# Designs tried in a protein design run: designed miniproteins, single chains, continued (4). Part 100

Each design is a single chain, and the fold is of that chain. pLDDT is the mean over its residues in the fold that is shown.

## One batch from the design tools (miniprotein)

Design m15467
Fold by ESMFold2-Fast:
Structure m15467 (fold): chain A 100 residues (1-100)
Amino acid sequence: LRSQGDNYYLLGDSLQNSQPGLSGLYYMRSGRLYYQSGDYQRSADMYQRAADLATSSGLYGLASVSYQNVSDSYLQLGDYDLAQQYQQLSDQYQQLADQL
């Protein structure tokens, strides 16, 4: 699963300038694969990259989901303060999505 996570990370990285929407989806897939392999730090990093691309593209629902997954990764790492901060970001972007 970690090697598949690396493959999707590289795909996301290669497409971030030409196809940011597809890049964000590859970062999300990479994050999920790292999460499943127990690499919660890399999972958080990938979902944060997905959230950054989603926010820059006005895709607030996708940003909300991505920040939720960053929060879940920090919960697994035992960083409850960061988990709460990213949960609050998820909630804020969900509210923005609901107002569109």
Scores: mean pLDDT 85

Design m15468
Fold by ESMFold2-Fast:
Structure m15468 (fold): chain A 89 residues (1-89)
Amino acid sequence: REEAVKESTEGLLKVAETAEEVVKEMQSASKEARQAYFESKDYELKAKGYLGKAKSDPENREKYLKLAKEYEELSKKYKELYEKLLKEQ
């Protein structure tokens, strides 16, 4: 039990090291690029939230699926903007 938890913790430490590299890369990005990244992530979370609601509420499924699609499209748009801004720096 404790040995399995320790191995899982070592996996999380490797993920944290990768996250630290991403943070350093983000520190060199422009304010506009960082803003586009956060907007993309915010819309991604909203889209996932509405997909969850569509699954748990069949009566309003169509409404939630439409909202999820709209937020997913916004997330993709801001992700493309982020990638474009990074390449133009």
Scores: mean pLDDT 73

Design m15469
Fold by ESMFold2-Fast:
Parts: structure tokens; sequence; C-alpha cells
Structure m15469 (fold): chain A 80 residues (1-80)
């Protein structure tokens, strides 16, 4: 089985390969809805999972519509 570190690396690589699909999914949300969902997910996550989520958000952010880019940036700024 993969170690936790290997699983995180694999998730990041998978996210990079599927960034456009992830961006389309996140673009279905209104900016405030997206922000609430991301903040709630981060609050319920371990510090290691929070770091992974923030890295994923940084990868997908440039592919989001401008309103959702701002919402994601606010979430990243709050947790860095």
Amino acid sequence: PLSVEEQKQQILEETKARVEELAEELNKYEPEELKELLLEGLRQSSPETQQLILEILKIVKPKLRPENQEAVEEVIAEHE
C-alpha cells in the first residue's frame, strides 16, 4: 500500500492532470457557496489535509472564473 506521503503526491499529480475538470466542477458554485464549502472542509480537516487542500486550490485557481478565483484566494489567504 502507498504511504501517506505517496498518497498525497499521487493526489497532487492527479489534480494537475484533471485540473480542468475540477475547475468546471468548482465553477458550478456561486462564489459565496464555494467559499463556505471550502472553509467548512478546511475546518473539519487535519493540518496535513488542510495543506493538501490549499495546494490543490492553488493549482486549480487560475482555471476558475474570476469571481470564484477571488473566493478561493480569500480562503487560501485565511489559512496561510
Scores: mean pLDDT 78

Design m15470
Fold by ESMFold2-Fast:
Structure m15470 (fold): chain A 77 residues (1-77)
Amino acid sequence: MFEAARKVGEVVLKNREKLREIAKKYGLTEDEMRRVITAASNKALEYLKQHPNASDEEIEKIILDTAEEEAKRLKEK
């Protein structure tokens, strides 16, 4: 059976261009972008453990929303 981490990884890869546009929008460095992706992936994994029937669309929304919020937090500091 496929683990939640693999599903999250697939969604991140499918949305790589959208994540890149978030990095451009907020002027993130490569290191900052890695932190954002890590935070978004961890949030999605936590959600999947609590909501195992979550759709791919729900996981995508969590990843993109979390990435945008973490990017804002990094630049507000």
Scores: mean pLDDT 80

Design m15471
Fold by ESMFold2-Fast:
Structure m15471 (fold): chain A 94 residues (1-94)
Amino acid sequence: DIDSIRQQTIDAIRQGISLIRTDDQLDIFQDSIIQGFGSNQGSINQVRMGVSLVRQGHVDQAIQLFTQAVNQLSTSSQVQSVLDSVQQAIRQIQ
């Protein structure tokens, strides 16, 4: 179910953001999310804006943009790619 994977992905993004304490950790998180979204330009633009908002301390607004980006993905494999990349970033920054 794609909606289940979308929710898991959003929850993982929330967890990842909550673990960020340094600019280096934020850069790891950004690179991983961008890689997970691949070549979808609309989603990538939302991710870049979301990371900028995290850097500024606007976490709730960032999560809204990440949620919009995830919801634009049309296949379970595309969403799974983002989830896998986010979970890998969480393992690196814990």
Scores: mean pLDDT 86

Design m15472
Fold by ESMFold2-Fast:
Structure m15472 (fold): chain A 112 residues (1-112)
Amino acid sequence: MEESRRVAREIGREFREITHGLDLAEKLAKKNKDKELAKLVAQALRGDQEAAKKLVEMFVKEERYLDAASIARFMGVDKDYIEKLLKIAKKKGDKKSIKLIEKTLKEIEKKE
């Protein structure tokens, strides 16, 4: 549980600072030795949208909404899914996460 939270935080941070593809997420998963997370990242790297959604759901269960949104964008998960994460964050009242998720949505809209 703590390892998955650490990997999510590192993936989210690296994505915000460095615009590299899923390769960085795979490297971070391997460094933290989370076999389940590493497997899901590897599957998402191969274009498995279901694996990408499962990764996002894992971080949502951990209440890591910002990291979940960053991973969803990083792995090309639907914009609608990220909008659902924003609604969940708003219900929790986490203003910092809300602002960062909204910024992520604007960046996706600009690119699409």
Scores: mean pLDDT 63

Design m15473
Fold by ESMFold2-Fast:
Structure m15473 (fold): chain A 99 residues (1-99)
Amino acid sequence: LSEEKRKAMEETEKELKKREPAVLEEMIERGVPEEMAEHIVYLSRNAALSLTALEGWSVEEGLEAYERLVEKGTEAALAGASLEEISLVIEEEYEKIKE
C-alpha cells in the first residue's frame, strides 16, 4: 500500500467515524430497523475504504461513494428488502461506482 493511499484511507476512515452516529440516527428516523441500518453502514464504510485503499480514490470520492451506497441500502430497506437483498444491492452499486 502506497503512502498516498494509506493517508487517504486513514482520512476517509476518520471522517466516516465522525459521520456514522448521525447517519445511523437519520436512517432509523426514516424507518430503517437498527440492525439493518448498522449492516448498511458497515458494508458502505468497508466499500469506501476499499476504494481509497485499493483503487486510489481520494477522500472526497470515498465519502461520496459512502453516501451513495448508504442511500441505496436505505432505499432497499425501506422497500422491505432482507439483509441478503440489501447486501446484493450495495454490491451492485459498488461495482457501478468502481467502473
Scores: mean pLDDT 84

Design m15474
Fold by ESMFold2-Fast:
Structure m15474 (fold): chain A 93 residues (1-93)
Amino acid sequence: SALPEEEILARLPEVLERDTREAEKLGPVYVEMVELSARALELYLKTKDEEKRQRILELYRRTAERLNELFEAKDEEGARRVIEEARAELDAI
């Protein structure tokens, strides 16, 4: 993003509300995905530890790749499991 980190954090609630409304049209698993993405971004921007920031980025990349495959396969239960696992791992960082 071209925006400063502080501006991104300040705008995050509005972006989350908008993206959540769009995700609601697709189903509850997409809402959980949007919420996970917002939490990962917020933690990344607030964390000043570079090792933790790299762990968040790698978790996000790995999770996005797995979710893309599961959504292409129309496996919503698999996607929900991946989101729950990623949320738990993110909370442990």
Scores: mean pLDDT 78

Design m15475
Fold by ESMFold2-Fast:
Structure m15475 (fold): chain A 78 residues (1-78)
Amino acid sequence: MRYRLTITAKPGQAGAAARALVDAAKATPGVSDLQVEVDGDTITADVDAKDEAAAQALVDKIAASPAVESVTMERVPE
């Protein structure tokens, strides 16, 4: 299943938030094909997850980063 993540970094922390995203994706089983766009303090990521639980585990890992203000997740229709 494909998900879109919208990550709001703390001001000036976009690079640290993007690193947290990449590290979280590597640490989450069943997550692959990570595509990342950075626009100011907003990071948009498209990712393939085997199920919603894998996608939620990724979101939880990203949200634990001190560089991240908020994370939202949306399922992308196929």
Scores: mean pLDDT 83

Design m15476
Fold by ESMFold2-Fast:
Structure m15476 (fold): chain A 100 residues (1-100)
Amino acid sequence: PITDEKIAETAEGILRLLAERGRPLSPAELAEALGVPRQVVDLAVQWLELQGLVEVRVDAAGNPLYSLADPAASVEELVARLAEALRAAGHEEVAERLLA
């Protein structure tokens, strides 16, 4: 089952992985690296893009590639911004769990 908590955990994982790799990643690469279904990654990246935390571009083959909107931000700053976005969306309990 896909839950708001699972989407939020996946969103945190995506931000950490993008910061670690320092390059754009496809949804397939994100799903493989995080060990989550592609559908959960798709929901998480869509939400992160809406929050302004990631950007999407399309490669020469038409595949989406996601990168950090602010590549200079630390992982701690990215997780704090994610928690703020979750609180603003009414997911305060999920935000608290991510910061613990």
Scores: mean pLDDT 81

Design m15477
Fold by ESMFold2-Fast:
Structure m15477 (fold): chain A 58 residues (1-58)
Amino acid sequence: MKIELKLEDGETGTAEIEMGRLTVKITWTREGDVITTKTVIRNEDGEVVKEEESVEKL
């Protein structure tokens, strides 16, 4: 799967993917040369089953 995200400084990108009974929401925020990625996975009842945050330097 190829996902192309073009984020400039100060921009936020969001993707939402449905995987069976799970909804995956990914948010990318760029601050200078740093991208913060937050992933939230919800089940069919809307409960958060997993939440992860990572920081990547370009």
Scores: mean pLDDT 76

Design m15478
Fold by ESMFold2-Fast:
Structure m15478 (fold): chain A 119 residues (1-119)
Amino acid sequence: MEKYLEEAKKKLLEIVEQMRDLAIQASADPSLRPQAIAQIRELGKEAVEIVRELAAKLNLSDQEEFYLRLTIHSSFQDFIRLLETTPAEDLAAKAEHAEAILKQVIDELMARARKAAAK
């Protein structure tokens, strides 16, 4: 159980750090913003797949898996919306704040998955 949680957490944190780096690059060069948004959408799909695979490895119910996937999907959509709506001068600071929020969401998802697997 713990090895699957640790592996998933590591992969999700790597994705969040890539999203932050893309947002910071777009803050320095606004012409990169559409490409950064497109890449972050692909990273979001990868994150949903990581959560789906984790739920399968932990033998979670379809309902529990759906909740985890919905939570990660919604959090990544919030990050994309931040990128679409934030002025370039504010983007780096807001991206770093959003990274901290996503890391907290990942910790909460890992705790929930662990609790669900223990039932």
Scores: mean pLDDT 86

Design m15479
Fold by ESMFold2-Fast:
Structure m15479 (fold): chain A 91 residues (1-91)
Amino acid sequence: MSLEELAARVAAGDAAAIAEAQRILERSLELPIALSAYAIGKEGEKNNKLAEAEEKIYELAKNNEYDEELVASLSEEEKKAIKEELEKIRA
């Protein structure tokens, strides 16, 4: 099912489609949140502010938020490594 097809079914009030859309939304934030947590932890370690980094990670994760600027600062290799680790946890 494409996202466009899913959106059309949600608009029609299909309960199964609404549940699937909510699941996709929740899961779509998992990788950005993980990437943000990695980037915040890396900067905290570099600046000797690990306690502050840990608190920021917790608050962002609790609110299903992520730091877009820090995620954008990560190399493609770092993003790939985090994605592969998440896929292993899901498997």
Scores: mean pLDDT 70

Design m15480
Fold by ESMFold2-Fast:
Structure m15480 (fold): chain A 80 residues (1-80)
Amino acid sequence: SFEEIKQQFIAHVERLLAMVEGLLPTLSPDSAARVRALLAQIRALVAQIAAETDQAQINQLLQQMEALWLEMAEILRAEY
């Protein structure tokens, strides 16, 4: 059940990443470059979470992912 929940979470995050990627053509070049870098970093964390079995490490990776999502949200808000 935990593994199933983790896989559902990963699938949900990947769908959100795809939606943000679809916004790239509407952003300024500078914002698009920053968002692409954040998308790559979040995807790397998703891969680490998928491979990780230690709960404490998963929690740390989730905290890192949250920080990157907040940074990305700030960039998107600034674009209007």
Scores: mean pLDDT 87

Design m15481
Fold by ESMFold2-Fast:
Structure m15481 (fold): chain A 100 residues (1-100)
Amino acid sequence: SMEVEKALEEAKEAIRTMLENPDLPVEKVEELEKKIAENVAKLDEESLEELRKFFTELLKERMEEAEKTSPDIRKEATRLTAVALRIIGAMFDGLLEKKK
């Protein structure tokens, strides 16, 4: 449906913004986490699988880029890992909301 397609695109955009900007203010991170959860709650199983693949591929790409470009690879990898865990938490919150 159009609503599912829009929810998938909004979730992808929020995930991209968080992974591309690991130094975002806490208020912006919380806003993006809420957007991820709200949109994930609207997804069907096929779209959720597409979102998981998108997230996994983008995280891998960002980690590989950090290894090539960062003067402190360990610090950047730690930041990206922290952001990835927040995204996973937000996706889980969305799945829990869908069951209610």
Scores: mean pLDDT 84

Design m15482
Fold by ESMFold2-Fast:
Structure m15482 (fold): chain A 81 residues (1-81)
Amino acid sequence: SLMLKLSQEVMALLETSKAAGEKAGPAVQALSDEIAKQGSPQGMSDKGRALSAYLEAQGLTDEAAALRAQSDRVDAVWKEM
C-alpha cells in the first residue's frame, strides 16, 4: 500500500530529524519541529532537504545524508500517489 509506505517513510523522516536535533542542539531541534508542522508530505520533504543542507554546512555530513535520503523517499512515494 502506498499509504502505508508513505506513513512509514514520514515516520522515518521525523525520527531522523529528531535525532539530528538531539545531536546538534536547539536551532536544529526548532528546524526539525518545522518538518513535523508541514501540512503535506511535499512540505515535509522540502523542509527536510533544507535542514539537510544546513547540517552539511555545519559539518554534520552523516546526519545530512540520512535526512536527505529520508526526505527524498517521502517525496518519491508522495509523487507516486
Scores: mean pLDDT 86

Design m15483
Fold by ESMFold2-Fast:
Structure m15483 (fold): chain A 97 residues (1-97)
Amino acid sequence: MEEEEFEELYAEAKKRYEEYQPDIRPVTTLDGSTILYSPKLAEDAYRAAQRIAEGKFSKEDLVDLATAAIRLLKASGVSEEEIREQLRALFEHVKSL
């Protein structure tokens, strides 16, 4: 993937991540842990994953998956540098399908 293409996808994913913040809510898991969860983001990411699996994905589907990945990685305390590297690997993997 070219650096310019990556930076555009990353910027769009970060913007969408901020747009999902109002939908984020705490959910108690079976072990009693509390996690931050966005039902809307989860649904959008699931639909994007389905389209990718069918070979019918678009740039918007990549952005939706990346947005879900940013949320999950930030919730896990991963650094921005590590988030960028994980998203680069994700985009390259999806494009190789």
Scores: mean pLDDT 73

Design m15484
Fold by ESMFold2-Fast:
Structure m15484 (fold): chain A 71 residues (1-71)
Amino acid sequence: FDEASTYAKQAAGKVNDASLAKNTVDASSSKDFKSLLKTSEKILEKARKDGNTDAVSAAEKSIELTKKILS
């Protein structure tokens, strides 16, 4: 979980979206796996639209790790 949260925060920072970064921190602090997954998916969509390959990679890693925890 902590590792997934770290990648999500990295991705949010790379897309320069403070709201997504705050949502990631809040989900991490509350251990809300579903909120972390949803936020990471939103970061991925924004990163893809922005063409930010580094943010895409970080968001995908966060999603992968969060899904592994939920499965």
Scores: mean pLDDT 75

Design m15485
Fold by ESMFold2-Fast:
Structure m15485 (fold): chain A 90 residues (1-90)
Amino acid sequence: KEENEELLELSKRARENYHTLSPELLELLARAASLDPEERERALAELRELLAAATDEAERERYRLALELAEAIVESLERADAAVRELEAK
C-alpha cells in the first residue's frame, strides 16, 4: 500500500509536469520500462549524463524529474521480478 502511495505521487508529478518533458525524455522513460535490464541501465545512464551536462537550472530540474521517474520505474520492475522469484521458490 505504501508502494501504491509512491506510484500515485509519481503519477501526480508526471501529470503536473508532463508538458515540460520533451519527446526525447519520454522516450528515455519508455526505455527505462524495458524488459531488458541492459536497456534500462542505458536509459538511466543517458538521463544521468543529460542532468550532469545541463547548464540551465530549469533544465536540470526537468532532467532530475525524468531521472527520478525512470529510477522509480526500474525499482518497481525489479521488486516485481523479486516477488515472482520468491513465489516460484515456494
Scores: mean pLDDT 71

Design m15486
Fold by ESMFold2-Fast:
Structure m15486 (fold): chain A 93 residues (1-93)
Amino acid sequence: MKSIEEIVEEIKEKLDEIAEKNPEDKETVEKTKKLLEEILELAKKAPEEIQEIVKESLETLLEMAKKGEKVSDILYRAEILLDKLKELLKELE
């Protein structure tokens, strides 16, 4: 399996490709990339079980980006993942 860092970088690359083809998506792409960076930093501090959950969610986001789904939908799912990750980490102190 790819590392969380590798998956995040692949998503960012696919989002950049979308922004190059659709300049109107550039602002949403930048917001999504920033959220992915926050998810990556929090995931690195998380126990392995939580990292596996994050990896599965990130793989879903990568598939969405590869299929050219709406960047706003990818952003929304990334926001949900970040909120969920923060909640899980809070339960661990």
Scores: mean pLDDT 83

Design m15487
Fold by ESMFold2-Fast:
Structure m15487 (fold): chain A 61 residues (1-61)
Amino acid sequence: MKSLDEVKEEILAQHKEEAQKILNDTSLSPRQKTIELARLLADTVDRLVAADREARRRALE
């Protein structure tokens, strides 16, 4: 089983990679890039919360 820290590092690494793709997308306007980055941030936060909840559930069992 991966530690919570390892899972969080993987989620944050994926976020950085996807954010870089959005920033480098020449077909998107600055406004569209801002919206897509905001959506990516929301998704990343949800994944971090889910990882924390799973770790807490396993610790409390």
Scores: mean pLDDT 81

Design m15488
Fold by ESMFold2-Fast:
Structure m15488 (fold): chain A 93 residues (1-93)
Amino acid sequence: SAETRAELERGREIAKTIPLSTEPVDDKDYLEAVELLARFLRISPDVLPQSPDEPPEKVGFTRVAVVEFQREFGLPVNGKLTKAMYEVLKRGF
């Protein structure tokens, strides 16, 4: 929708102000990052991994969503929840 495109464009502008980093999100921030990502995707956080070492099935789903997010916002594409991605999620959503 037009509103979703406007939200994505705002997030993309926010991403330009954040230092590019492939560094993983800190363990202490992982649950908040997952919760923010679930909110962005409009799904329950329970369907996403609660830790980086969760089963491959959950990791696979999250990896696809993370890759699409990273491509959309011009972030490094590595399929992992990064500090840069966490900052976009905190500031944009």
Scores: mean pLDDT 71

Design m15489
Fold by ESMFold2-Fast:
Structure m15489 (fold): chain A 56 residues (1-56)
Amino acid sequence: AEAAAQARAGALGDTHLPVIRDAKAEIERLEKETDLPSVEINRRVALRYRERVAAA
């Protein structure tokens, strides 16, 4: 369920490029700053920016 919601937020990124561009930068920062698995990083960023994508 959460993984599906995350994938959906990513798909919306093609339409909301300005918001998703910021989300992609945040993913790169988390990968560089932490040893978290990619699934956890993507989940955190998707939840954080999903509201912005929905609002945009």
Scores: mean pLDDT 63

Design m15490
Fold by ESMFold2-Fast:
Structure m15490 (fold): chain A 72 residues (1-72)
Amino acid sequence: DEEEKKKLEEAAKEKVKEMYKAGKEEFVGMARQLVTNGAYEATQILIDKALEMPEAKEGGEAAKKAAEEEKK
């Protein structure tokens, strides 16, 4: 359902904003922890949303690389 998906998308953006308040390095560290704990799919959603947000794009790119390295 697109409406429910939109709600989840907005929740993901808010979560990215909250995580990114601690800074880029903290955001990347949280993404690594999520991947290590097996939440790879959820982490990819957060990274994709960060890449869509100008304020968090840099952290999203760094987190994407970190998640790919951890998944390997």
Scores: mean pLDDT 76

Design m15491
Fold by ESMFold2-Fast:
Structure m15491 (fold): chain A 65 residues (1-65)
Amino acid sequence: PKPEPTEEQKQAALEALKKKFGDALADVKDSDDVDGVAAIVVPRRLGEEGKEEAIKIVEEYTVKS
């Protein structure tokens, strides 16, 4: 079980996703739901492989605290 991430951790995860996937997420805002971006937006644009990487990135930043 993982603790609920803070807003700052979610923003850090979203920044990491945008850095990793570049232009594919350029239109994503810091106010967007990072879990939704990783689970829906990334696989729509980058496929299942992108989804797996996005989930790992989110977990890295949300459990680092």
Scores: mean pLDDT 72

Design m15492
Fold by ESMFold2-Fast:
Structure m15492 (fold): chain A 69 residues (1-69)
Amino acid sequence: SSAEEEREIKLMAKALGISEEQAVEIAKNMSIIARYYESDKDKAREAAEKLVKLVNMPGAKLILKRLEG
């Protein structure tokens, strides 16, 4: 539900100490990685690079390394 999604975005923003707008961008790029990881490595790589820049997220760095190799 939209109310549940809004709650998740607010919790993510508080947990990471970032804005709600940044939390939306994180969720968007995570969704792109999940959707395209096996089918479009370039698109998944670009999304992983954006996550690394936004929050220095360890999981995003691991995904990026796998897509580069």
Scores: mean pLDDT 75

Design m15493
Fold by ESMFold2-Fast:
Structure m15493 (fold): chain A 78 residues (1-78)
Amino acid sequence: MKEIAFVDTETGEVVAVVEFPEDVDFSDTRVGDSPVAIIEKYNGKIKKGSKEELEKYRLASPLRFTNGEGIALLERKD
């Protein structure tokens, strides 16, 4: 499983931790994407945090993933 920490870039806090299937490719992700939509599209499982909190955010950068560890950078929706 691929694990991704979703981090608020303003506060540095981990908003959620999500596990994805190992075969998921995040190459199509881009700035402004909904984290909840990404989780649903790629069959992610929330291990920490909630969908309600993630709905307040968008991706600040494309998803990056290396050696079974990844970070999603988030910013609050304006």
Scores: mean pLDDT 78

Design m15494
Fold by ESMFold2-Fast:
Structure m15494 (fold): chain A 85 residues (1-85)
Amino acid sequence: SKDDVLSLIDDMIDDLEEISKLSSPVMKQALEAQAEYLRKLREQLENGELTPQQALSRVLSLSLTFLDSLRKGPDAMLQALQDLL
């Protein structure tokens, strides 16, 4: 449901913000950029610009991009996130 997807996004934002407090400057920047992207998705879902299915698809895409970037290092992660924003 829409509420389930909003809850998922909120939990992901909270987790990213907590991890960023303990992270190196480069990693913190990447995590904060990801949280900002998720906040925009939340707003679009809440105001009806995105369906729950479209929002979930974008969350999955972000997660796959993040996982791929982890194997390439933090600079690749920052670049991938900038390309998504």
Scores: mean pLDDT 78

Design m15495
Fold by ESMFold2-Fast:
Structure m15495 (fold): chain A 96 residues (1-96)
Amino acid sequence: MMEKDKEAMRKVLEKEGLSEEEIELILEAYEFGKRHAGDQEALDAWIEEQSKRNSPEMVARMRLALEEGAAFALMEEAIDKLIEENKKKKELEEKL
């Protein structure tokens, strides 16, 4: 099953007139960004490898998707921490 964030990104790229092959490359970049969020060395190394096989325009799109994926993963982690802290605070207030 496709994750909702990747499905939303696919719909945007389809509206921009990108080919299925181009959309798949951009979604792969997004997923790599999510998996390696906070590891800038891995992110930079991956995009450099893509620059050897893809046009500069495609590399630029892939870099943006990579950065968006990494940002999404970091935002999700931050939100999850805030929810957990708020839940613990409420549980302590109910017990006191």
Scores: mean pLDDT 77

Design m15496
Fold by ESMFold2-Fast:
Structure m15496 (fold): chain A 64 residues (1-64)
Amino acid sequence: MAREEEARYLATLYIGVLLLEGVSPEEARKITTDRLRKLFPDMPEETIERIVEESLRKVEHTLS
């Protein structure tokens, strides 16, 4: 779905900005998850958590 692609894009963007600002990976995960829940209220919780975890791993690998 287009919404899942948008959620992945936004998660990657939020996590990237937060990590660059010096926010811990754990806090960036929490903040991004909360934001996605608000933006995509109809998206299953498991899908949001999966997208956030995948995006966090991708951003950490890019910054390493």
Scores: mean pLDDT 80

Design m15497
Fold by ESMFold2-Fast:
Structure m15497 (fold): chain A 80 residues (1-80)
Amino acid sequence: SRQQDIIDDMIHIQNQVQQVRNNSVDPSVQAQADSLYNQIQQNIDNIPSQSVDQQQQVLDNQTSQYSSVVANDVQARRDS
């Protein structure tokens, strides 16, 4: 179902966030990754209370937040 696909995508991004956290040596990036990981858990928990359209918007926002964390990790590695 579309809802299951959205949940699977959220879990996929959550796993990618955990990988960034585990590979980063920058405490700021680790904190950002931990914060996003917890936010994604809350987003998944809120799925039953949301329309599919709202769920898609949450996933889109989550994807953008993940991209920002990755960009910050790349910058931290260059500054090291």
Scores: mean pLDDT 88

Design m15498
Fold by ESMFold2-Fast:
Structure m15498 (fold): chain A 60 residues (1-60)
Amino acid sequence: MVEELAKELNGKSFVEAAKVINSRPDVEVVSAEVKGDELILTLADKKDPSKQAKVTVKLK
């Protein structure tokens, strides 16, 4: 689930990604790193925190 969600969010704007993540109570943002105009988010499944995926979203 979180891995498939990450694939769907990759390349989206931060606003779009935030809306989707906020609608998913089963997903948690573990970390966020700013790299230029991009934000790299690490998402985890709240039921199984060992399942994580990284997503790059556009910040500006």
Scores: mean pLDDT 78

Design m15499
Fold by ESMFold2-Fast:
Parts: structure tokens; C-alpha cells; sequence
Structure m15499 (fold): chain A 67 residues (1-67)
């Protein structure tokens, strides 16, 4: 359904924008490039772990709303 595709796209965009914003903040706050890269990698791993859960919750909510 178009609504489901739009919701998936929205969740993905929020996660991508969140990652970009956090990346920029880490680079600004941590002067050591090596430490900044490590923190960015940790944050990206956390976002990847949480993305499937966030998407599932959004899809489950949409299914309940459509019922």
C-alpha cells in the first residue's frame, strides 16, 4: 500500500538525517579525528541495531490504524 511505503520512507529518512546530524556534532565536539571516527562508528552501529525495531513499530501502528 502507498501509506506503508510512505511510512517506511519516512522512518528511513529520519534515521539517515539523525545519523548525519550526530556525525556532524561528534566531529565538532571531538578534536581528535581518530576518536571522532570511533564514536561515529559506535553511533552508526547503534542506529543500525535500532532501525529494524523502529520500522516494525511504525508498521505495526499503521496496521492497527487501518483495522
Amino acid sequence: AAAQAALEKSVKKVMENGLADVRARIEALIPDPAEAQRRIAETEASFKKNYPKALKVALDFQAEADA
Scores: mean pLDDT 71

Design m15500
Fold by ESMFold2-Fast:
Structure m15500 (fold): chain A 64 residues (1-64)
Amino acid sequence: MSRKEQILAKMEEMRKQAESLGDDGMVKSIDIALKYSETMSVEQLEDLYRNLEREFQSRQQQLS
């Protein structure tokens, strides 16, 4: 599996978690990221994933 494929797999797992929590905003953010992922470099995709991960973690703290 390529580095890009690994990041995409992590994004899909995060999307499933957000969906199970009813976090429509987070699901939408990840869907947009996945839509544009094919046009992004690995570095851009890694930066995007880090931002999404931080957002998801912050939202998890608010929902708990």
Scores: mean pLDDT 79

Design m15501
Fold by ESMFold2-Fast:
Structure m15501 (fold): chain A 77 residues (1-77)
Amino acid sequence: SLVEEAKKAGSFTLKITYDPETGEPVKIEVQILGQKEWIPINEEELKKLLSLGDFLVFGWDDQTNPNTKVYTYWRKE
């Protein structure tokens, strides 16, 4: 599964796009370390992924896509 692939890689990047009217997340995408494609996921899958390991998180605003935040997760050994 996507969750297991990201867990095995030990690093992934999240992109969360928000509805500009409501401020609610409308899209969550993951890029697994070593892969260039962004894969859509739901909030439950994200919660499961984040609860399975200790990660450092680095966040920033996406310079290319509006209303989008980017977070990189890096698992320490």
Scores: mean pLDDT 75

